# Designs tried in a protein design run: designed miniproteins, single chains. Part 43

Each design is a single chain, and the fold is of that chain. pLDDT is the mean over its residues in the fold that is shown.

## One batch from the design tools (miniprotein)

Design m1568
Fold by ESMFold2-Fast:
Structure m1568 (fold): chain A 71 residues (1-71)
Amino acid sequence: TEEYVKRFAEAARALAELKAAEAEAAGKPELAEEIRRKAERELREAEEYLSKNPELAKEAAERLEALARAA
C-alpha cells in the first residue's frame, strides 16, 4: 500500500517538474513556481486520500506512471 502511494507521488512530482521546466524554458518562471506549489498541495491531499483507500492506490499509481511515460 505505502509502495503504491510512493510510486504515485514520484510520478506526480515528475509530471509537475516537466510542466514547470517547460514554463521556465518559455521564460515564465512565475508560472513554473505556481505549477510546483499547486502540485505539492494536490499531492498532499492525494496521498492522504490514497493512504485511506489502498485499493485505489495501485490503480492511481499505474495511471499516473503511464501519463509520465507518455510525456
Scores: mean pLDDT 81

Design m1569
Fold by ESMFold2-Fast:
Structure m1569 (fold): chain A 63 residues (1-63)
Amino acid sequence: EELEKINELFKLAQEAMRDSPENARKKIEELEKIAKQETDPKVKRIIESMVALLRRRLAERER
Protein backbone atom coordinates (compact mmCIF):
# COMPACT_ATOMS: atom_id res chain seq x y z
CA GLU A 1 0.00 0.00 0.00
CA GLU A 2 1.17 3.55 -0.80
CA LEU A 3 0.68 4.73 2.80
CA GLU A 4 2.84 1.87 4.11
CA LYS A 5 5.56 2.83 1.60
CA ILE A 6 5.37 6.47 2.72
CA ASN A 7 5.71 5.49 6.40
CA GLU A 8 8.65 3.18 5.59
CA LEU A 9 10.47 5.92 3.63
CA PHE A 10 9.94 8.39 6.49
CA LYS A 11 11.34 5.86 8.97
CA LEU A 12 14.33 5.09 6.71
CA ALA A 13 15.03 8.83 6.24
CA GLN A 14 15.06 9.36 10.02
CA GLU A 15 17.38 6.35 10.50
CA ALA A 16 19.69 7.48 7.67
CA MET A 17 19.97 10.92 9.25
CA ARG A 18 22.05 9.35 12.06
CA ASP A 19 24.49 7.55 9.71
CA SER A 20 24.45 9.17 6.26
CA PRO A 21 23.06 12.59 5.29
CA GLU A 22 23.35 11.50 1.63
CA ASN A 23 21.05 8.50 2.17
CA ALA A 24 18.63 10.67 4.18
CA ARG A 25 18.53 13.15 1.28
CA LYS A 26 17.74 10.34 -1.19
CA LYS A 27 14.83 9.12 0.98
CA ILE A 28 13.52 12.69 1.26
CA GLU A 29 13.66 13.02 -2.55
CA GLU A 30 11.63 9.81 -2.87
CA LEU A 31 8.98 11.24 -0.51
CA GLU A 32 8.93 14.47 -2.55
CA LYS A 33 8.27 12.45 -5.74
CA ILE A 34 5.36 10.66 -4.04
CA ALA A 35 3.93 14.00 -2.82
CA LYS A 36 4.18 15.44 -6.36
CA GLN A 37 2.08 12.56 -7.75
CA GLU A 38 -0.39 12.36 -4.82
CA THR A 39 -3.98 13.36 -5.66
CA ASP A 40 -5.44 13.09 -2.12
CA PRO A 41 -4.88 16.54 -0.55
CA LYS A 42 -4.91 15.09 2.99
CA VAL A 43 -2.20 12.51 2.22
CA LYS A 44 -0.22 15.09 0.21
CA ARG A 45 -0.25 17.47 3.19
CA ILE A 46 1.05 14.68 5.48
CA ILE A 47 3.92 13.85 3.09
CA GLU A 48 4.75 17.56 2.63
CA SER A 49 4.94 18.03 6.42
CA MET A 50 7.20 14.96 6.69
CA VAL A 51 9.48 16.33 3.95
CA ALA A 52 9.61 19.80 5.58
CA LEU A 53 10.54 18.28 8.96
CA LEU A 54 13.20 15.99 7.48
CA ARG A 55 14.71 18.75 5.29
CA ARG A 56 14.95 21.11 8.29
CA ARG A 57 16.65 18.44 10.45
CA LEU A 58 19.03 17.48 7.63
CA ALA A 59 20.06 21.13 7.10
CA GLU A 60 20.73 21.54 10.84
CA ARG A 61 22.91 18.41 10.96
CA GLU A 62 24.90 19.26 7.80
CA ARG A 63 25.97 22.61 9.29
Scores: mean pLDDT 78

Design m1570
Fold by ESMFold2-Fast:
Structure m1570 (fold): chain A 57 residues (1-57)
Amino acid sequence: MEVVLVKDVRENPEKYKPWADEILKSIQNAEDNTLVGVEVTEINGKKKLSLAYVGSE
């Protein structure tokens, strides 16, 4: 699981392609200093994004 800062995703979405839009939609109500765990799993040939709150900066 990769841990990302919400502010970094908002300022540098290109770092998080192809999932940037899905991450941003999921964190839209989170504060900039929130730390979120990001995990991509593949189920039956389809990739699924999972997000978890892990803390704050």
Scores: mean pLDDT 75

Design m1571
Fold by ESMFold2-Fast:
Structure m1571 (fold): chain A 66 residues (1-66)
Amino acid sequence: PSIPKELLDEHLETAARLVAKATELVVLKKYAEESEENKKKIEELEEEIEELQRRVEELEARIKAA
């Protein structure tokens, strides 16, 4: 059976968001000054990345099951 386009589109969009957030995290950790504001932003990004990773895994499982 064909994989639904909607599922593939959501996977691509979610993966793109994950890459963008992961890139922002790397930049902050490598180039930003160590401050409370930056530490909080890093924590927020790490939480967002975890949520996006779980969503990607869920979508990949659905795609593989199709």
Scores: mean pLDDT 82

Design m1572
Fold by ESMFold2-Fast:
Structure m1572 (fold): chain A 76 residues (1-76)
Amino acid sequence: RVYSDEEKRALFDKYSKDGVLTAEELKALLKSLGYDPTDAQVEKIIEMADRDGDGKIDYDEFMTFFDMLQQLEAVP
């Protein structure tokens, strides 16, 4: 499924607080999309997307991650 930028923004806004996603919020977001990630998988995703090393992802980092996620869904 291809998500629009507005849908990605709405998902980010729904699950984020103060403009960032924690590991728990990212896990809940991924579950809403039909994924069942482990805590270790969520941590790896944050490590890949989190350029600041704070253990949280902002909107720009989330968009980068979501583009990668869509590629993984199309090409496993």
Scores: mean pLDDT 72

Design m1573
Fold by ESMFold2-Fast:
Structure m1573 (fold): chain A 75 residues (1-75)
Amino acid sequence: MKEEAVKLSLEFQKLFSEAYKKAIENRDLEKAQKIMELAKEASRKFQEAVERNDLDGLKKIYEEAKKKLEEILNS
Protein backbone atom coordinates (compact mmCIF):
# COMPACT_ATOMS: atom_id res chain seq x y z
CA MET A 1 0.00 0.00 0.00
CA LYS A 2 2.61 2.64 0.99
CA GLU A 3 4.27 2.69 -2.48
CA GLU A 4 0.86 2.86 -4.23
CA ALA A 5 -0.28 5.66 -1.90
CA VAL A 6 2.93 7.62 -2.65
CA LYS A 7 2.43 7.18 -6.42
CA LEU A 8 -1.21 8.33 -6.19
CA SER A 9 -0.16 11.31 -4.02
CA LEU A 10 2.41 12.37 -6.67
CA GLU A 11 -0.17 11.95 -9.47
CA PHE A 12 -2.61 14.04 -7.39
CA GLN A 13 -0.06 16.84 -6.91
CA LYS A 14 0.89 16.81 -10.61
CA LEU A 15 -2.75 16.78 -11.79
CA PHE A 16 -3.78 19.78 -9.68
CA SER A 17 -0.51 21.70 -10.14
CA GLU A 18 -0.72 21.49 -13.95
CA ALA A 19 -4.42 22.46 -14.00
CA TYR A 20 -3.88 25.40 -11.62
CA LYS A 21 -0.87 26.68 -13.61
CA LYS A 22 -2.90 26.50 -16.86
CA ALA A 23 -5.82 28.43 -15.30
CA ILE A 24 -3.45 31.14 -13.99
CA GLU A 25 -1.68 31.44 -17.38
CA ASN A 26 -5.12 31.91 -19.00
CA ARG A 27 -5.97 34.53 -16.29
CA ASP A 28 -9.06 32.49 -15.38
CA LEU A 29 -9.21 33.26 -11.65
CA GLU A 30 -12.63 31.57 -11.28
CA LYS A 31 -11.29 28.24 -12.58
CA ALA A 32 -8.11 28.65 -10.50
CA GLN A 33 -10.22 29.09 -7.33
CA LYS A 34 -12.43 26.08 -8.19
CA ILE A 35 -9.30 23.95 -8.78
CA MET A 36 -7.85 25.07 -5.41
CA GLU A 37 -11.09 24.26 -3.54
CA LEU A 38 -11.33 20.84 -5.24
CA ALA A 39 -7.68 20.15 -4.32
CA LYS A 40 -8.37 20.97 -0.63
CA GLU A 41 -11.43 18.68 -0.52
CA ALA A 42 -9.68 15.85 -2.40
CA SER A 43 -6.57 16.11 -0.17
CA ARG A 44 -8.72 15.81 2.97
CA LYS A 45 -10.52 12.70 1.64
CA PHE A 46 -7.21 11.22 0.44
CA GLN A 47 -5.62 11.63 3.90
CA GLU A 48 -8.69 10.02 5.56
CA ALA A 49 -8.44 7.02 3.19
CA VAL A 50 -4.69 6.66 3.93
CA GLU A 51 -5.45 6.67 7.69
CA ARG A 52 -8.03 3.89 7.13
CA ASN A 53 -5.56 1.89 4.96
CA ASP A 54 -8.23 1.97 2.22
CA LEU A 55 -6.45 1.57 -1.12
CA ASP A 56 -9.72 1.13 -3.07
CA GLY A 57 -11.02 4.35 -1.48
CA LEU A 58 -7.80 6.12 -2.46
CA LYS A 59 -8.22 5.07 -6.12
CA LYS A 60 -11.89 6.12 -6.09
CA ILE A 61 -11.01 9.55 -4.62
CA TYR A 62 -8.35 10.04 -7.32
CA GLU A 63 -10.78 9.09 -10.14
CA GLU A 64 -13.56 11.34 -8.74
CA ALA A 65 -11.14 14.28 -8.36
CA LYS A 66 -9.82 13.77 -11.92
CA LYS A 67 -13.39 13.72 -13.31
CA LYS A 68 -14.39 16.87 -11.39
CA LEU A 69 -11.18 18.61 -12.51
CA GLU A 70 -11.97 17.75 -16.16
CA GLU A 71 -15.48 19.22 -15.67
CA ILE A 72 -13.98 22.48 -14.31
CA LEU A 73 -11.46 22.72 -17.16
CA ASN A 74 -14.16 22.07 -19.80
CA SER A 75 -16.60 24.64 -18.38
Scores: mean pLDDT 80

Design m1574
Fold by ESMFold2-Fast:
Structure m1574 (fold): chain A 68 residues (1-68)
Amino acid sequence: SKEEADKLTEQGLGLLSEGKYEEAAKYFQQALSLDPDNVDALYSLAAALSKLGKDKEAQELIDKANSL
């Protein structure tokens, strides 16, 4: 549900602030599995992936978010 996706996104953001980028990315991916067009989760996953050096994948997520 959207509420579950939002909660997972908030948990992922907490992990991002702690520098736990791989774990944060997993939470954002779970959020997107529940709500594929969740703009906050798309931007947040992009931020985590950029920190992991996955800049192309990050840009694809940003482009998707900007198209919604």
Scores: mean pLDDT 89

Design m1575
Fold by ESMFold2-Fast:
Structure m1575 (fold): chain A 67 residues (1-67)
Amino acid sequence: SMAAALAEARRIAEEAEREAVRAVLQGDYDTAIAILERAAKELEGLDPELAARLRRGVASVRELQAA
């Protein structure tokens, strides 16, 4: 069902965000970026808004890495 697909998309995004946060806390920005980019690619055809949110996360991690 559409509802089940959207719930799974949300779960994937939230798990990717949690793993990316752990990587950032360890100073592993490249791993955080890779996690978020992979999840964004998985979701771009299913939930473009969640994919966009994850890509904004990539931008934020890159800003932290540059600081």
Scores: mean pLDDT 88

Design m1576
Fold by ESMFold2-Fast:
Formats: C-alpha cells, sequence, structure tokens
Structure m1576 (fold): chain A 68 residues (1-68)
C-alpha cells in the first residue's frame, strides 16, 4: 500500500517506528490541504524540522501518484 511505502521510506530517513506511523496518519488525514499547511502541521504535531516535514510530504505525494 502507499501508506506502507511511505512508512518504510520515513524509517530509512531515520524516523522512529512511532514517528513514521504518526506521520503517515497525519499525511493521510491532511492530504487535501495545501503543501505548506501539511508541512507546518507535521512540524507542529511531530516536532520535525522543516526539511524532514517537506521530505515526508514529497514521499507521500510520490507514493499516492503510484497508487490507484
Amino acid sequence: SAAERVREALRAMGFSEEQAERAVALLERDFTLPREEQVERLMRELGLSREQAEEAVDIAEAARAAAL
């Protein structure tokens, strides 16, 4: 699934299992929001750096584009 691919990619970036799972949940919840709002929410709710949050959104968008 797209969610599983995102989770695995985030873990490869150094996210903990719990952080990756929470990030996937937030990205699935907020995927219809503007990119900058998704980035700001990840930073606020998970304590991610802007670079980490932007990369997480990029990974999620790529995974969704590959899914039906």
Scores: mean pLDDT 81

Design m1577
Fold by ESMFold2-Fast:
Structure m1577 (fold): chain A 61 residues (1-61)
Amino acid sequence: SPQEKERLQAEIRELQRRIDGLVDQYQAALAAGDEETAARLFAEIQGLVDRLGELQDQLDA
């Protein structure tokens, strides 16, 4: 439905913003040589990217 599509689009936009913020933090951790923080952020980003893919698949179906 149009309402479901709008809801999914809003969720996708929120996830994209969260991923962007974490990517910035990840790049900063890499630049600082903070391998522990970088590894943690990388794992978190991967989880959100997987979730984003799920929502995009739902939007396209």
Scores: mean pLDDT 88

Design m1579
Fold by ESMFold2-Fast:
Structure m1579 (fold): chain A 55 residues (1-55)
Amino acid sequence: SEEEERLRKEIRELAKKASENNDVEGQTLAARAYQALRDGNLEEARRIIEEAKSR
């Protein structure tokens, strides 16, 4: 779906920024959001992405 593709792109951006900043917690959040997408849990993925952005 378009929403899933958008969330994947947001997660990749979060992972890239966390990696560039040596932000281990941010990298973990990005990985967990990606896992939620793989599990088909879009709501959980959105929640984790928002948590990462609010840091």
Scores: mean pLDDT 84

Design m1580
Fold by ESMFold2-Fast:
Structure m1580 (fold): chain A 61 residues (1-61)
Amino acid sequence: FTDELPYDTETIRWVAEKLREIGDILDDAISGKNEEARKWLKENGGEFIKSYLDKVEEEKK
């Protein structure tokens, strides 16, 4: 839970819905179609996801 980030119930619900969407995409990438899902995320996930993946790959180096 978010002990450090006190939000209104409405805000928390909104964040939870957005996180669920991201969670579904990540779940596909991790569990089922690792290579294909990862490629799809880079091309269709938008700038935010591509930027995040690029940073993760750079850190892994």
Scores: mean pLDDT 61

Design m1581
Fold by ESMFold2-Fast:
Structure m1581 (fold): chain A 92 residues (1-92)
Amino acid sequence: GVFSEEGEIDILAALTLIGLSVLKHLSPNKEIRELAEKLADLVEEAHRRGDKETIEYVRKKVGEAMRAYDAGDFETAVKLLKEAIEEAEKRL
C-alpha cells in the first residue's frame, strides 16, 4: 500500500526503538544500555509530537552506533548515542 506520512513516522519510530532495544538488552556495556534507554524515551516523545526529522536523525545515529558497536568500538558507539541525545533534546 501507499504509506501515509503518519505511517512512515510510525515505521521509523518502531525501527529506531527496536535498534535501541537491542542495545539496551544485549550490550555488555552499562553506559550504552543507559544511553539507549534515554534515547528511546526521546524517540517516543518525538513520535508523540509527529517530529519525523528528529526520528530520522536519531535512526541514522543509532545505525552508526550499532555499526561501531559491532566493530568493537564502544567509545565511538557511546559518542554517537550522546550526540543523538543532545540533538534530540535540542529539537524537542
Scores: mean pLDDT 81

Design m1582
Fold by ESMFold2-Fast:
Structure m1582 (fold): chain A 72 residues (1-72)
Amino acid sequence: MVPRAKTVEEAEEELRRELEELDEAIRELEEEIARRKAAGEDTSSLETSRGMLEIARGVIEALGEEKIKELE
């Protein structure tokens, strides 16, 4: 017996959780960047990390949407 495939609802919930975790991480980085900029500190590394998370979010969203479409 093949393992039960994820339902549309399960795939949507998994994608939502992954995107929420990434959005939270991006928000925390943006808050730290704002704080450091207010203090006159260099934020280049943090801004690079934020950019990488934004790219990862886009990839996860696109792949998750394709997976959901396959289940419809």
Scores: mean pLDDT 78

Design m1583
Fold by ESMFold2-Fast:
Structure m1583 (fold): chain A 61 residues (1-61)
Amino acid sequence: MSSDERLLRWYLLMLEHLSRTLSREEFEAAMKAVLAHMRAQGMPEEHIAEVEAHGRRLLAE
């Protein structure tokens, strides 16, 4: 995919799905893997920070 905005939306939706289907421990591991994958994909650090903040909010619930 060539759109960073499209990828950002995809990762945000994926975290929401994972938070509903995984245990807390599994979700923490999945979030770390997602952030590592985003960095490997060369996504903007601003978008990575947004996904991390969203994931931390889901963990705080």
Scores: mean pLDDT 79

Design m1584
Fold by ESMFold2-Fast:
Parts: sequence; structure tokens; C-alpha cells
Structure m1584 (fold): chain A 65 residues (1-65)
Amino acid sequence: ATSVEELVRETGVPLSDLELYFAGKRIEGTTVSELEAALAPLPEGSVVHVRARFGFMYREFELTL
């Protein structure tokens, strides 16, 4: 499973430019620790939808926990 810290390192995108969604709901958090805590109750293998800002473009991809 990929951690939020690993996601930030891998994408090179600041946390403020990342939006995480699970089952259509935004996962709220302003720090890596807050987002990790919000993801912790989700079952292993849960798919989180990630929207990342790259310059003036957005990319969407899936993160499997």
C-alpha cells in the first residue's frame, strides 16, 4: 500500500495541490498526518481517487491502499 507521504514524494506535487476522494467524498486534511489518519479506517485494497495539479493542468489517477 502507498502512503500519503510516498504519494507526495512520487508525484512531486505539494499537498495543497492534491485532492483525495473515496466513494465520491473528499478526504479532508491539511497535513500528511491528518490525511494518513483519515485513510487509516479504510479497508486494505480501497481505491482512492487522486486529483493532482501539474502547472495549469490537472491529472486524475487512482491510489490503492
Scores: mean pLDDT 74

Design m1585
Fold by ESMFold2-Fast:
Structure m1585 (fold): chain A 77 residues (1-77)
Amino acid sequence: AEAERLARELLEAARQAERIAEGADKQRDYFLAQGKKSGDPKKIAQYQKKAQQAEDLRRQALAVADRLRAEAEALLA
């Protein structure tokens, strides 16, 4: 019924947040690789900052996914 529908919508939203986290993980790895390749300390620092921003986004997206999954489980309890 209604609780099952809302739980399904929350689980779909959680999956979307997990996709965002996956994209952020790939971006972090990309920036770390670019920094390592550059050989320029200033560019290395710039890419490390971008990698940290991507890591922060990954952690935030996973936290959102965890919360949405918990809310879905609560609706089904």
Scores: mean pLDDT 89

Design m1586
Fold by ESMFold2-Fast:
Structure m1586 (fold): chain A 72 residues (1-72)
Amino acid sequence: DRIKEAKELLREAIELLDKGDVEGAKKLLEEMIKKFADDSYLVEALKGALDYIDQGDVELAKATLRRLLESL
């Protein structure tokens, strides 16, 4: 199930950010964007989270990913 896989990867990305593994989280989100490239809603939300990470706003990045997880 593609949605189940997206949820599992989102939980992993949130866990990486909670541990302070920002580089691991970024790599996972970039791979998710490639994997789910046909899902415009998912891709835009993932890009938003990456933008927050790049700005140093890890809390907004996590909030974006949690909101996305709840919407799936």
Scores: mean pLDDT 87

Design m1587
Fold by ESMFold2-Fast:
Structure m1587 (fold): chain A 57 residues (1-57)
Amino acid sequence: MSPQELLQLLIKAAKEDTPPSETAKELREKGVDVTEEQVARALEAVKESGYRNEPRP
């Protein structure tokens, strides 16, 4: 998995409020060596960067 694909998956998980455990499981299935705690921190960082804001048409 490329770093760009990893970031896109984290952004999607953050937007959909997917639990860190589910996100970590999907990443591990794709061969990414990551823990649930690392994913939780990454999701928090993504949310803090403003990716949590949804466009209101």
Scores: mean pLDDT 73

Design m1588
Fold by ESMFold2-Fast:
Structure m1588 (fold): chain A 57 residues (1-57)
Amino acid sequence: MEEAERHIELAVALARQRFGEEAAERLRKVLEETLAKDPSAVPATAREFLDELAAEA
């Protein structure tokens, strides 16, 4: 698995464990869109989304 794709899988797994399946699916969609536009932005986007989920919880 490429580095960006691996990062997506790890971030989605973390979101699923902490915030549930719906949050994990939302994050996956955002990160897959980010990967298509700019793979280098995936780690930053994942972190920002996870921080937002934590603030909402």
Scores: mean pLDDT 79

Design m1589
Fold by ESMFold2-Fast:
Structure m1589 (fold): chain A 83 residues (1-83)
Amino acid sequence: MKEEEELRKRLEEVRKRVKELKERADKLGIKDRKLTSTLTAAEIWLVAAEIALSRGDLETAREEIEAAEELVKEAEKLLKELE
């Protein structure tokens, strides 16, 4: 379905962004507790969203993906401040 396909696409995009932020932080030698905690929280929401999608709970999946997207934005801002 269109909604499920869009949510799965958003989920993969957020996963990719988390991976890129982790790789950038590692490459720069940045070991910040707040950044690590924020990225870990985003990963937890992504796991929850995947479970919701597997159950066909598109409403819950959307909310959980949106939570992960906000945490990724926070992590991007934190990483810029640490550079």
Scores: mean pLDDT 85

Design m1590
Fold by ESMFold2-Fast:
Structure m1590 (fold): chain A 73 residues (1-73)
Amino acid sequence: SAREKKWEEAKELVRQGLAAFAAGDYETAIRLFEEAIRIIKSDPELAASPEGQELIASAEAAIEEARRLLAEA
């Protein structure tokens, strides 16, 4: 379904964001995490799901960490 495709796309964006973060590319990591959040929030059922809420919370925490590291560079 379209919802299942959005969930898989958001998970893939989080994986790519984590890889960028590990490489020290914090600007790319932030963009990828923001896109994953956008995809989840575009589907009300995904946004309301425990899995969707956890992905949003984890991605938001990762964005905060990346912004902190950029400010310290």
Scores: mean pLDDT 89

Design m1591
Fold by ESMFold2-Fast:
Structure m1591 (fold): chain A 89 residues (1-89)
Amino acid sequence: MSEEEVRERLIETLQRVLGYPRAVAEQILDALKRLGYTPEELREIVEGLESDDPEKRREALKKLNQALSKMTPEEDARLEALVREELAA
C-alpha cells in the first residue's frame, strides 16, 4: 500500500467506522503525520479499525487515542470545533 493509499484509506475509515466528518479525519491524519507516524503504522491503525475482531479494534483505538493525546492544544481545539460544526449541521 502506497503512502497516498494509506492516507485516503485512513480518512475513509475514520469517516465510516468512527463517524468523523472528512475535515475532522484530515485534521487527525495531519496530526498523526506531524507526530511521526509512518505509513506502516497508519496502515496498522486502519486494519485494526476495519477488523471484525473486537480485540484488534480496541488495540487500534488505543493507539489512535494515544496519538490524539499528543496533539497540541491548538490542534485539539481545532478538532473540537470541527466536530461541533458537524453536529450543528
Scores: mean pLDDT 75

Design m1592
Fold by ESMFold2-Fast:
Structure m1592 (fold): chain A 110 residues (1-110)
Amino acid sequence: MEELIDELVELAKKLGMTLQELADLARSIAERHPGPLGAAYRFLAGLAWQADVEAGGSGEKAYELFREMLRDLLAANEADLATDPSVRESIEVLEQALKDLIEELKKRLE
């Protein structure tokens, strides 16, 4: 998971994208996906928006906060991954959403 977060951030930076533009992309993809995957994209968009707001106009700080927010969320849910199948399924869907965003950004670099 951490490697996916880092790859997503590095690709977005290479494209010159703001975290708000990444959030807008995630929301656009969510519109094509009903159910849990769409919810995961909307969740990522919400985190990206919140990190951008907290960064107060610093793009580098916004991406750092976004990474920290995702890592903290994963760490907070680590104990529940062993005992709650719904938490595990939610993390797997979030991982898929990150992979899909990475592939979309790779296409934009070509």
Scores: mean pLDDT 78

Design m1593
Fold by ESMFold2-Fast:
Structure m1593 (fold): chain A 60 residues (1-60)
Amino acid sequence: MRVSLEDAYRALELAIREHGPEVAVRAKRVMVTAGLISPEEADEALRRAAEKNGVPLPEP
């Protein structure tokens, strides 16, 4: 099963809105590790989600 960049963006946007950027970063990591999305697509989805919510991404 594979997740699209758009689906990942929506999931990460919701994660930032409900739980903050640290939870969204962890969710991105889980999706990549599970093979649901490529690291490049996941990074782009997270970047768009953070920009949409006006929050900086936490440093690893």
Scores: mean pLDDT 78

Design m1594
Fold by ESMFold2-Fast:
Structure m1594 (fold): chain A 73 residues (1-73)
Amino acid sequence: AMATAEAEAGARDDRAHQLILEKAPEIIKNIDPNSPVRKKLEEAIKAGDPRAVTKAIGEYALENPAEVQKILE
């Protein structure tokens, strides 16, 4: 049931992971091909690891907020 906080949190996490994997190719296109973050993102996507993708995007956003803002706009 989606009525409990734990069930709601789990469903949001699953959907966020799916969305991240779907949007990750668009994010990669806007990252410098020589960036180590791009390589980490490509490896995470290829492995199908949404947690690694989320972490790499977060690290990239923290270091390059303007570039991430351009992608999200």
Scores: mean pLDDT 66

Design m1595
Fold by ESMFold2-Fast:
Structure m1595 (fold): chain A 77 residues (1-77)
Amino acid sequence: MLEEKIEEAERKAEEARKEFEEEREEADRLRRRAEEEGYSRELVLEEASESADALGSAAERVSYEREAERLRRELEE
């Protein structure tokens, strides 16, 4: 059913949004920690990794949101 596919895409978009927020918060936390403790290679690398993960989650969210929109158009016709 198209309705089930729309719900699934919307759930995945919401999951990706939550992952993005968590990863962004962790990146900010690591950046703040580096400011307090010093910019070690390890802390900078961890912050960069979390920022990259956040970018991936943002892309996934957009992908699922667009998919849900396309499925809604199909459902209307």
Scores: mean pLDDT 82

Design m1596
Fold by ESMFold2-Fast:
Structure m1596 (fold): chain A 56 residues (1-56)
Amino acid sequence: DRPAPPPGGVFGKYSDREIAERVLATLRAWGLSPEEIRRVLEQLHAGEGIEVLPVE
């Protein structure tokens, strides 16, 4: 039982963990470096979205 309300999480949207899991899985599948992955996570944290397009 939760004694307090959510810490500002958004109901009906992906949590930071869920977003990170999806992003990490996709970026690893794309073959991005850890540095590129970190930059994407920084953008997600800032709420700017992802601007990474892998060249295949």
Scores: mean pLDDT 57

Design m1597
Fold by ESMFold2-Fast:
Structure m1597 (fold): chain A 79 residues (1-79)
Amino acid sequence: SKKLAESAIKQIERAIEAKEAGDNFEADVWTALALIQAAIAKLSGDEETAEMIQRAVDAVDAGNLEEARKLVEELKKKL
């Protein structure tokens, strides 16, 4: 559980970095990997972690990087 959330956090942080650099393709790859972690969390019964990961990905996709960082920090608090 913790390892999955830690992986998702790192993947979302990489997506934010890529988005800030203007590399939307690399950002999309990192968010896709984070969504795999969200799917695994949901299947393992951790719906709250899955929803937090999804919301962070949605924020990255929307270009709302401040909200994405906030959601990453909230996800870190759950570890």
Scores: mean pLDDT 87

Design m1598
Fold by ESMFold2-Fast:
Structure m1598 (fold): chain A 94 residues (1-94)
Amino acid sequence: LTPEEIARLTEMLQAKVEELEEQLKKRGDEGIKAVKRFQELRAELLKELEPRDVLQIVLNAMSLVLRGLVDIDKAIELARISAEILLRERARAG
């Protein structure tokens, strides 16, 4: 995997996150508030994780909300747990 391929993957994940943000916004005020909460989560996670990992975690959480599998509070909780697991795994491996 080249640095160019990594950059392309990150761009594709960002585009998909933006697509899901637009789908959430179509739910009105509730969806707009959900997008803001995911943007705040993304900013928080970017302090400790690589952009591609943060985007994948956020994308998965947003996808669960859009499919009606979890509410926004549970999706944010699951995203934070995923980030914590990844950080612990990397600390143990490195």
Scores: mean pLDDT 83

Design m1599
Fold by ESMFold2-Fast:
Structure m1599 (fold): chain A 111 residues (1-111)
Amino acid sequence: GPVVEAKTIRVSENVIAVAQKLSDGSALVSVVLFENGEPVGRATALIPGATLEQAIEAAKLMGEEVLKHREEILKADPETRAKMLEDIAVEALKKAGLTPAEVRAETPELD
């Protein structure tokens, strides 16, 4: 649904987290990992009924865990990297007390 409010959190030069409040009362939480200015991994969670404040806290936790494990994530193959990002997202949401309806992780293929 349409985004009604958003906050971008620059965790580091290479890790960006985003919290978005949607018009349907849900929130989106995303984290993107960059390497040499290119996105190399992303996780996104849809959280029904979450406030923007809850989404911001989840985004911070997600971004901090991605930054902590950045070297391991970058050394992993694309499938393992996506799974690591998904596992980080799920655990960050649990720590924030949130239950996602959907978690998706992806690694863009570079040409």
Scores: mean pLDDT 85

Design m1600
Fold by ESMFold2-Fast:
Structure m1600 (fold): chain A 95 residues (1-95)
Amino acid sequence: SMEELKKKIEELEKEIEELEKKLEEALKKGDYEEALKLLEKRLELEKEKLKLLKELLKIAPKEEILSIIGEILRTIGRILDIEREIEELKKKLAK
């Protein structure tokens, strides 16, 4: 149902926000190993959110379609940014 999908998306967004705060602390401390683990976990949650947004799009009323597409595009942008950050951290850890 739409209600269940929206609730799951909201729960994922809260988990992502908590991971972002932990990531900032790890980066401030120079803990790149912990930062990498947190980014990889965030990537998993963003991909799950994208999956749920695509499911929501299939059942959404016409009035909500453009806003859901906007969230999908923003989520794809975040995934690409996270993948880039993961590659940069892996290079730092390989030194």
Scores: mean pLDDT 88

Design m1601
Fold by ESMFold2-Fast:
Structure m1601 (fold): chain A 67 residues (1-67)
Amino acid sequence: GPAAREALLAELVELLKKQGYSEEDARRRAEALLRALEAGHVTREQILASLRNNDDTPLVAAVLAAL
């Protein structure tokens, strides 16, 4: 639902900021990752593993590189 989407967006923004992105860049990247999740291209678990643990998730890396 909308509350779950907003909570995930906020978590992704904070994780991206920890990786060195500005707040504006983190928000753009977080929205791109959420669009990929909503399209079925990545899972929530793949996104969180990539951003929290620096695990090489090729689809997450491709979404971030395309921005």
Scores: mean pLDDT 76

Design m1602
Fold by ESMFold2-Fast:
Structure m1602 (fold): chain A 68 residues (1-68)
Amino acid sequence: SEKEIAEVEKEIKKKTEELQKLIDEYREAERNNAPQEKLQELVEQIRKKAAEYGALVKKKQALLAEQA
């Protein structure tokens, strides 16, 4: 339904903002020569958030396919 699609789009937007914040934190840490361990922690957080984003995109695609 359009309502479910709108809800998923809202969650996608939220995850996009969270992912952008993590990417910005990574860039800042890299620019400030943070320890490799800190950079790896941020990469792991980015990977996890990107996977969550991907799952939401797949859910939206499935909902759109149901309306076709």
Scores: mean pLDDT 86

Design m1603
Fold by ESMFold2-Fast:
Structure m1603 (fold): chain A 61 residues (1-61)
Amino acid sequence: SKKDLLEELIKAAEEMNEEKIQELIYKVLGLNLRIDMPTPSSQRAYFEGLRVMAELMLRKG
């Protein structure tokens, strides 16, 4: 379900698993999303942003 995909996305973001996040986004949107994150701070911001967005979408339904 959509909720299961959002929960998996939150988990992948907390684990900073970019490969799993790309897989889940492709499954949901049919798009290959690749983002270069050259620094630890940019990596953290990316994963934290995805986690917050996914949690917000999960709470909204």
Scores: mean pLDDT 73

Design m1604
Fold by ESMFold2-Fast:
Structure m1604 (fold): chain A 81 residues (1-81)
Amino acid sequence: EKEKEIEELEKARRLSQEYGDRLFAARHDPAAVEAIAEEAKKEYEEMIKNSSPLIQDRLKRSIEGIPAEVEFLRAAAARAA
């Protein structure tokens, strides 16, 4: 149980970093940013279904952070237009 929680926590941390990097790389393409954000939400939701309560709480916080990051990147792109 505990070992699985540690593995899932590390996987969630790596996924958060990966999606953060992808969003930043795509920041000048609003359509790509939206697609990446939607993909991230779906992947985190899938992990929540199969995760312990500790990991579920962490993943929910990751999902909650996505809209703010997307809004920030969209605002930056709009100013460039």
Scores: mean pLDDT 75

Design m1605
Fold by ESMFold2-Fast:
Structure m1605 (fold): chain A 68 residues (1-68)
Amino acid sequence: SYDRRLMGEMVAEALKSLGFSDEEIAKVLEALKTLPEVVTLSQVAEVLRSLGFSKATIDKIIEFLKSK
């Protein structure tokens, strides 16, 4: 499990590395604020899925987060 703020920073870094815009990243970070203060990778993956991200993109993001 991870602190939500730290997870948000790591997710933003992952999305930037994948070429997403600052506006798209901001939408993801806003959605992550709906999660508890302590989050799991599965909760992050579900939020990304709810925002319409593909399984392939979600898998890349999760692998990036696991590499930290």
Scores: mean pLDDT 83

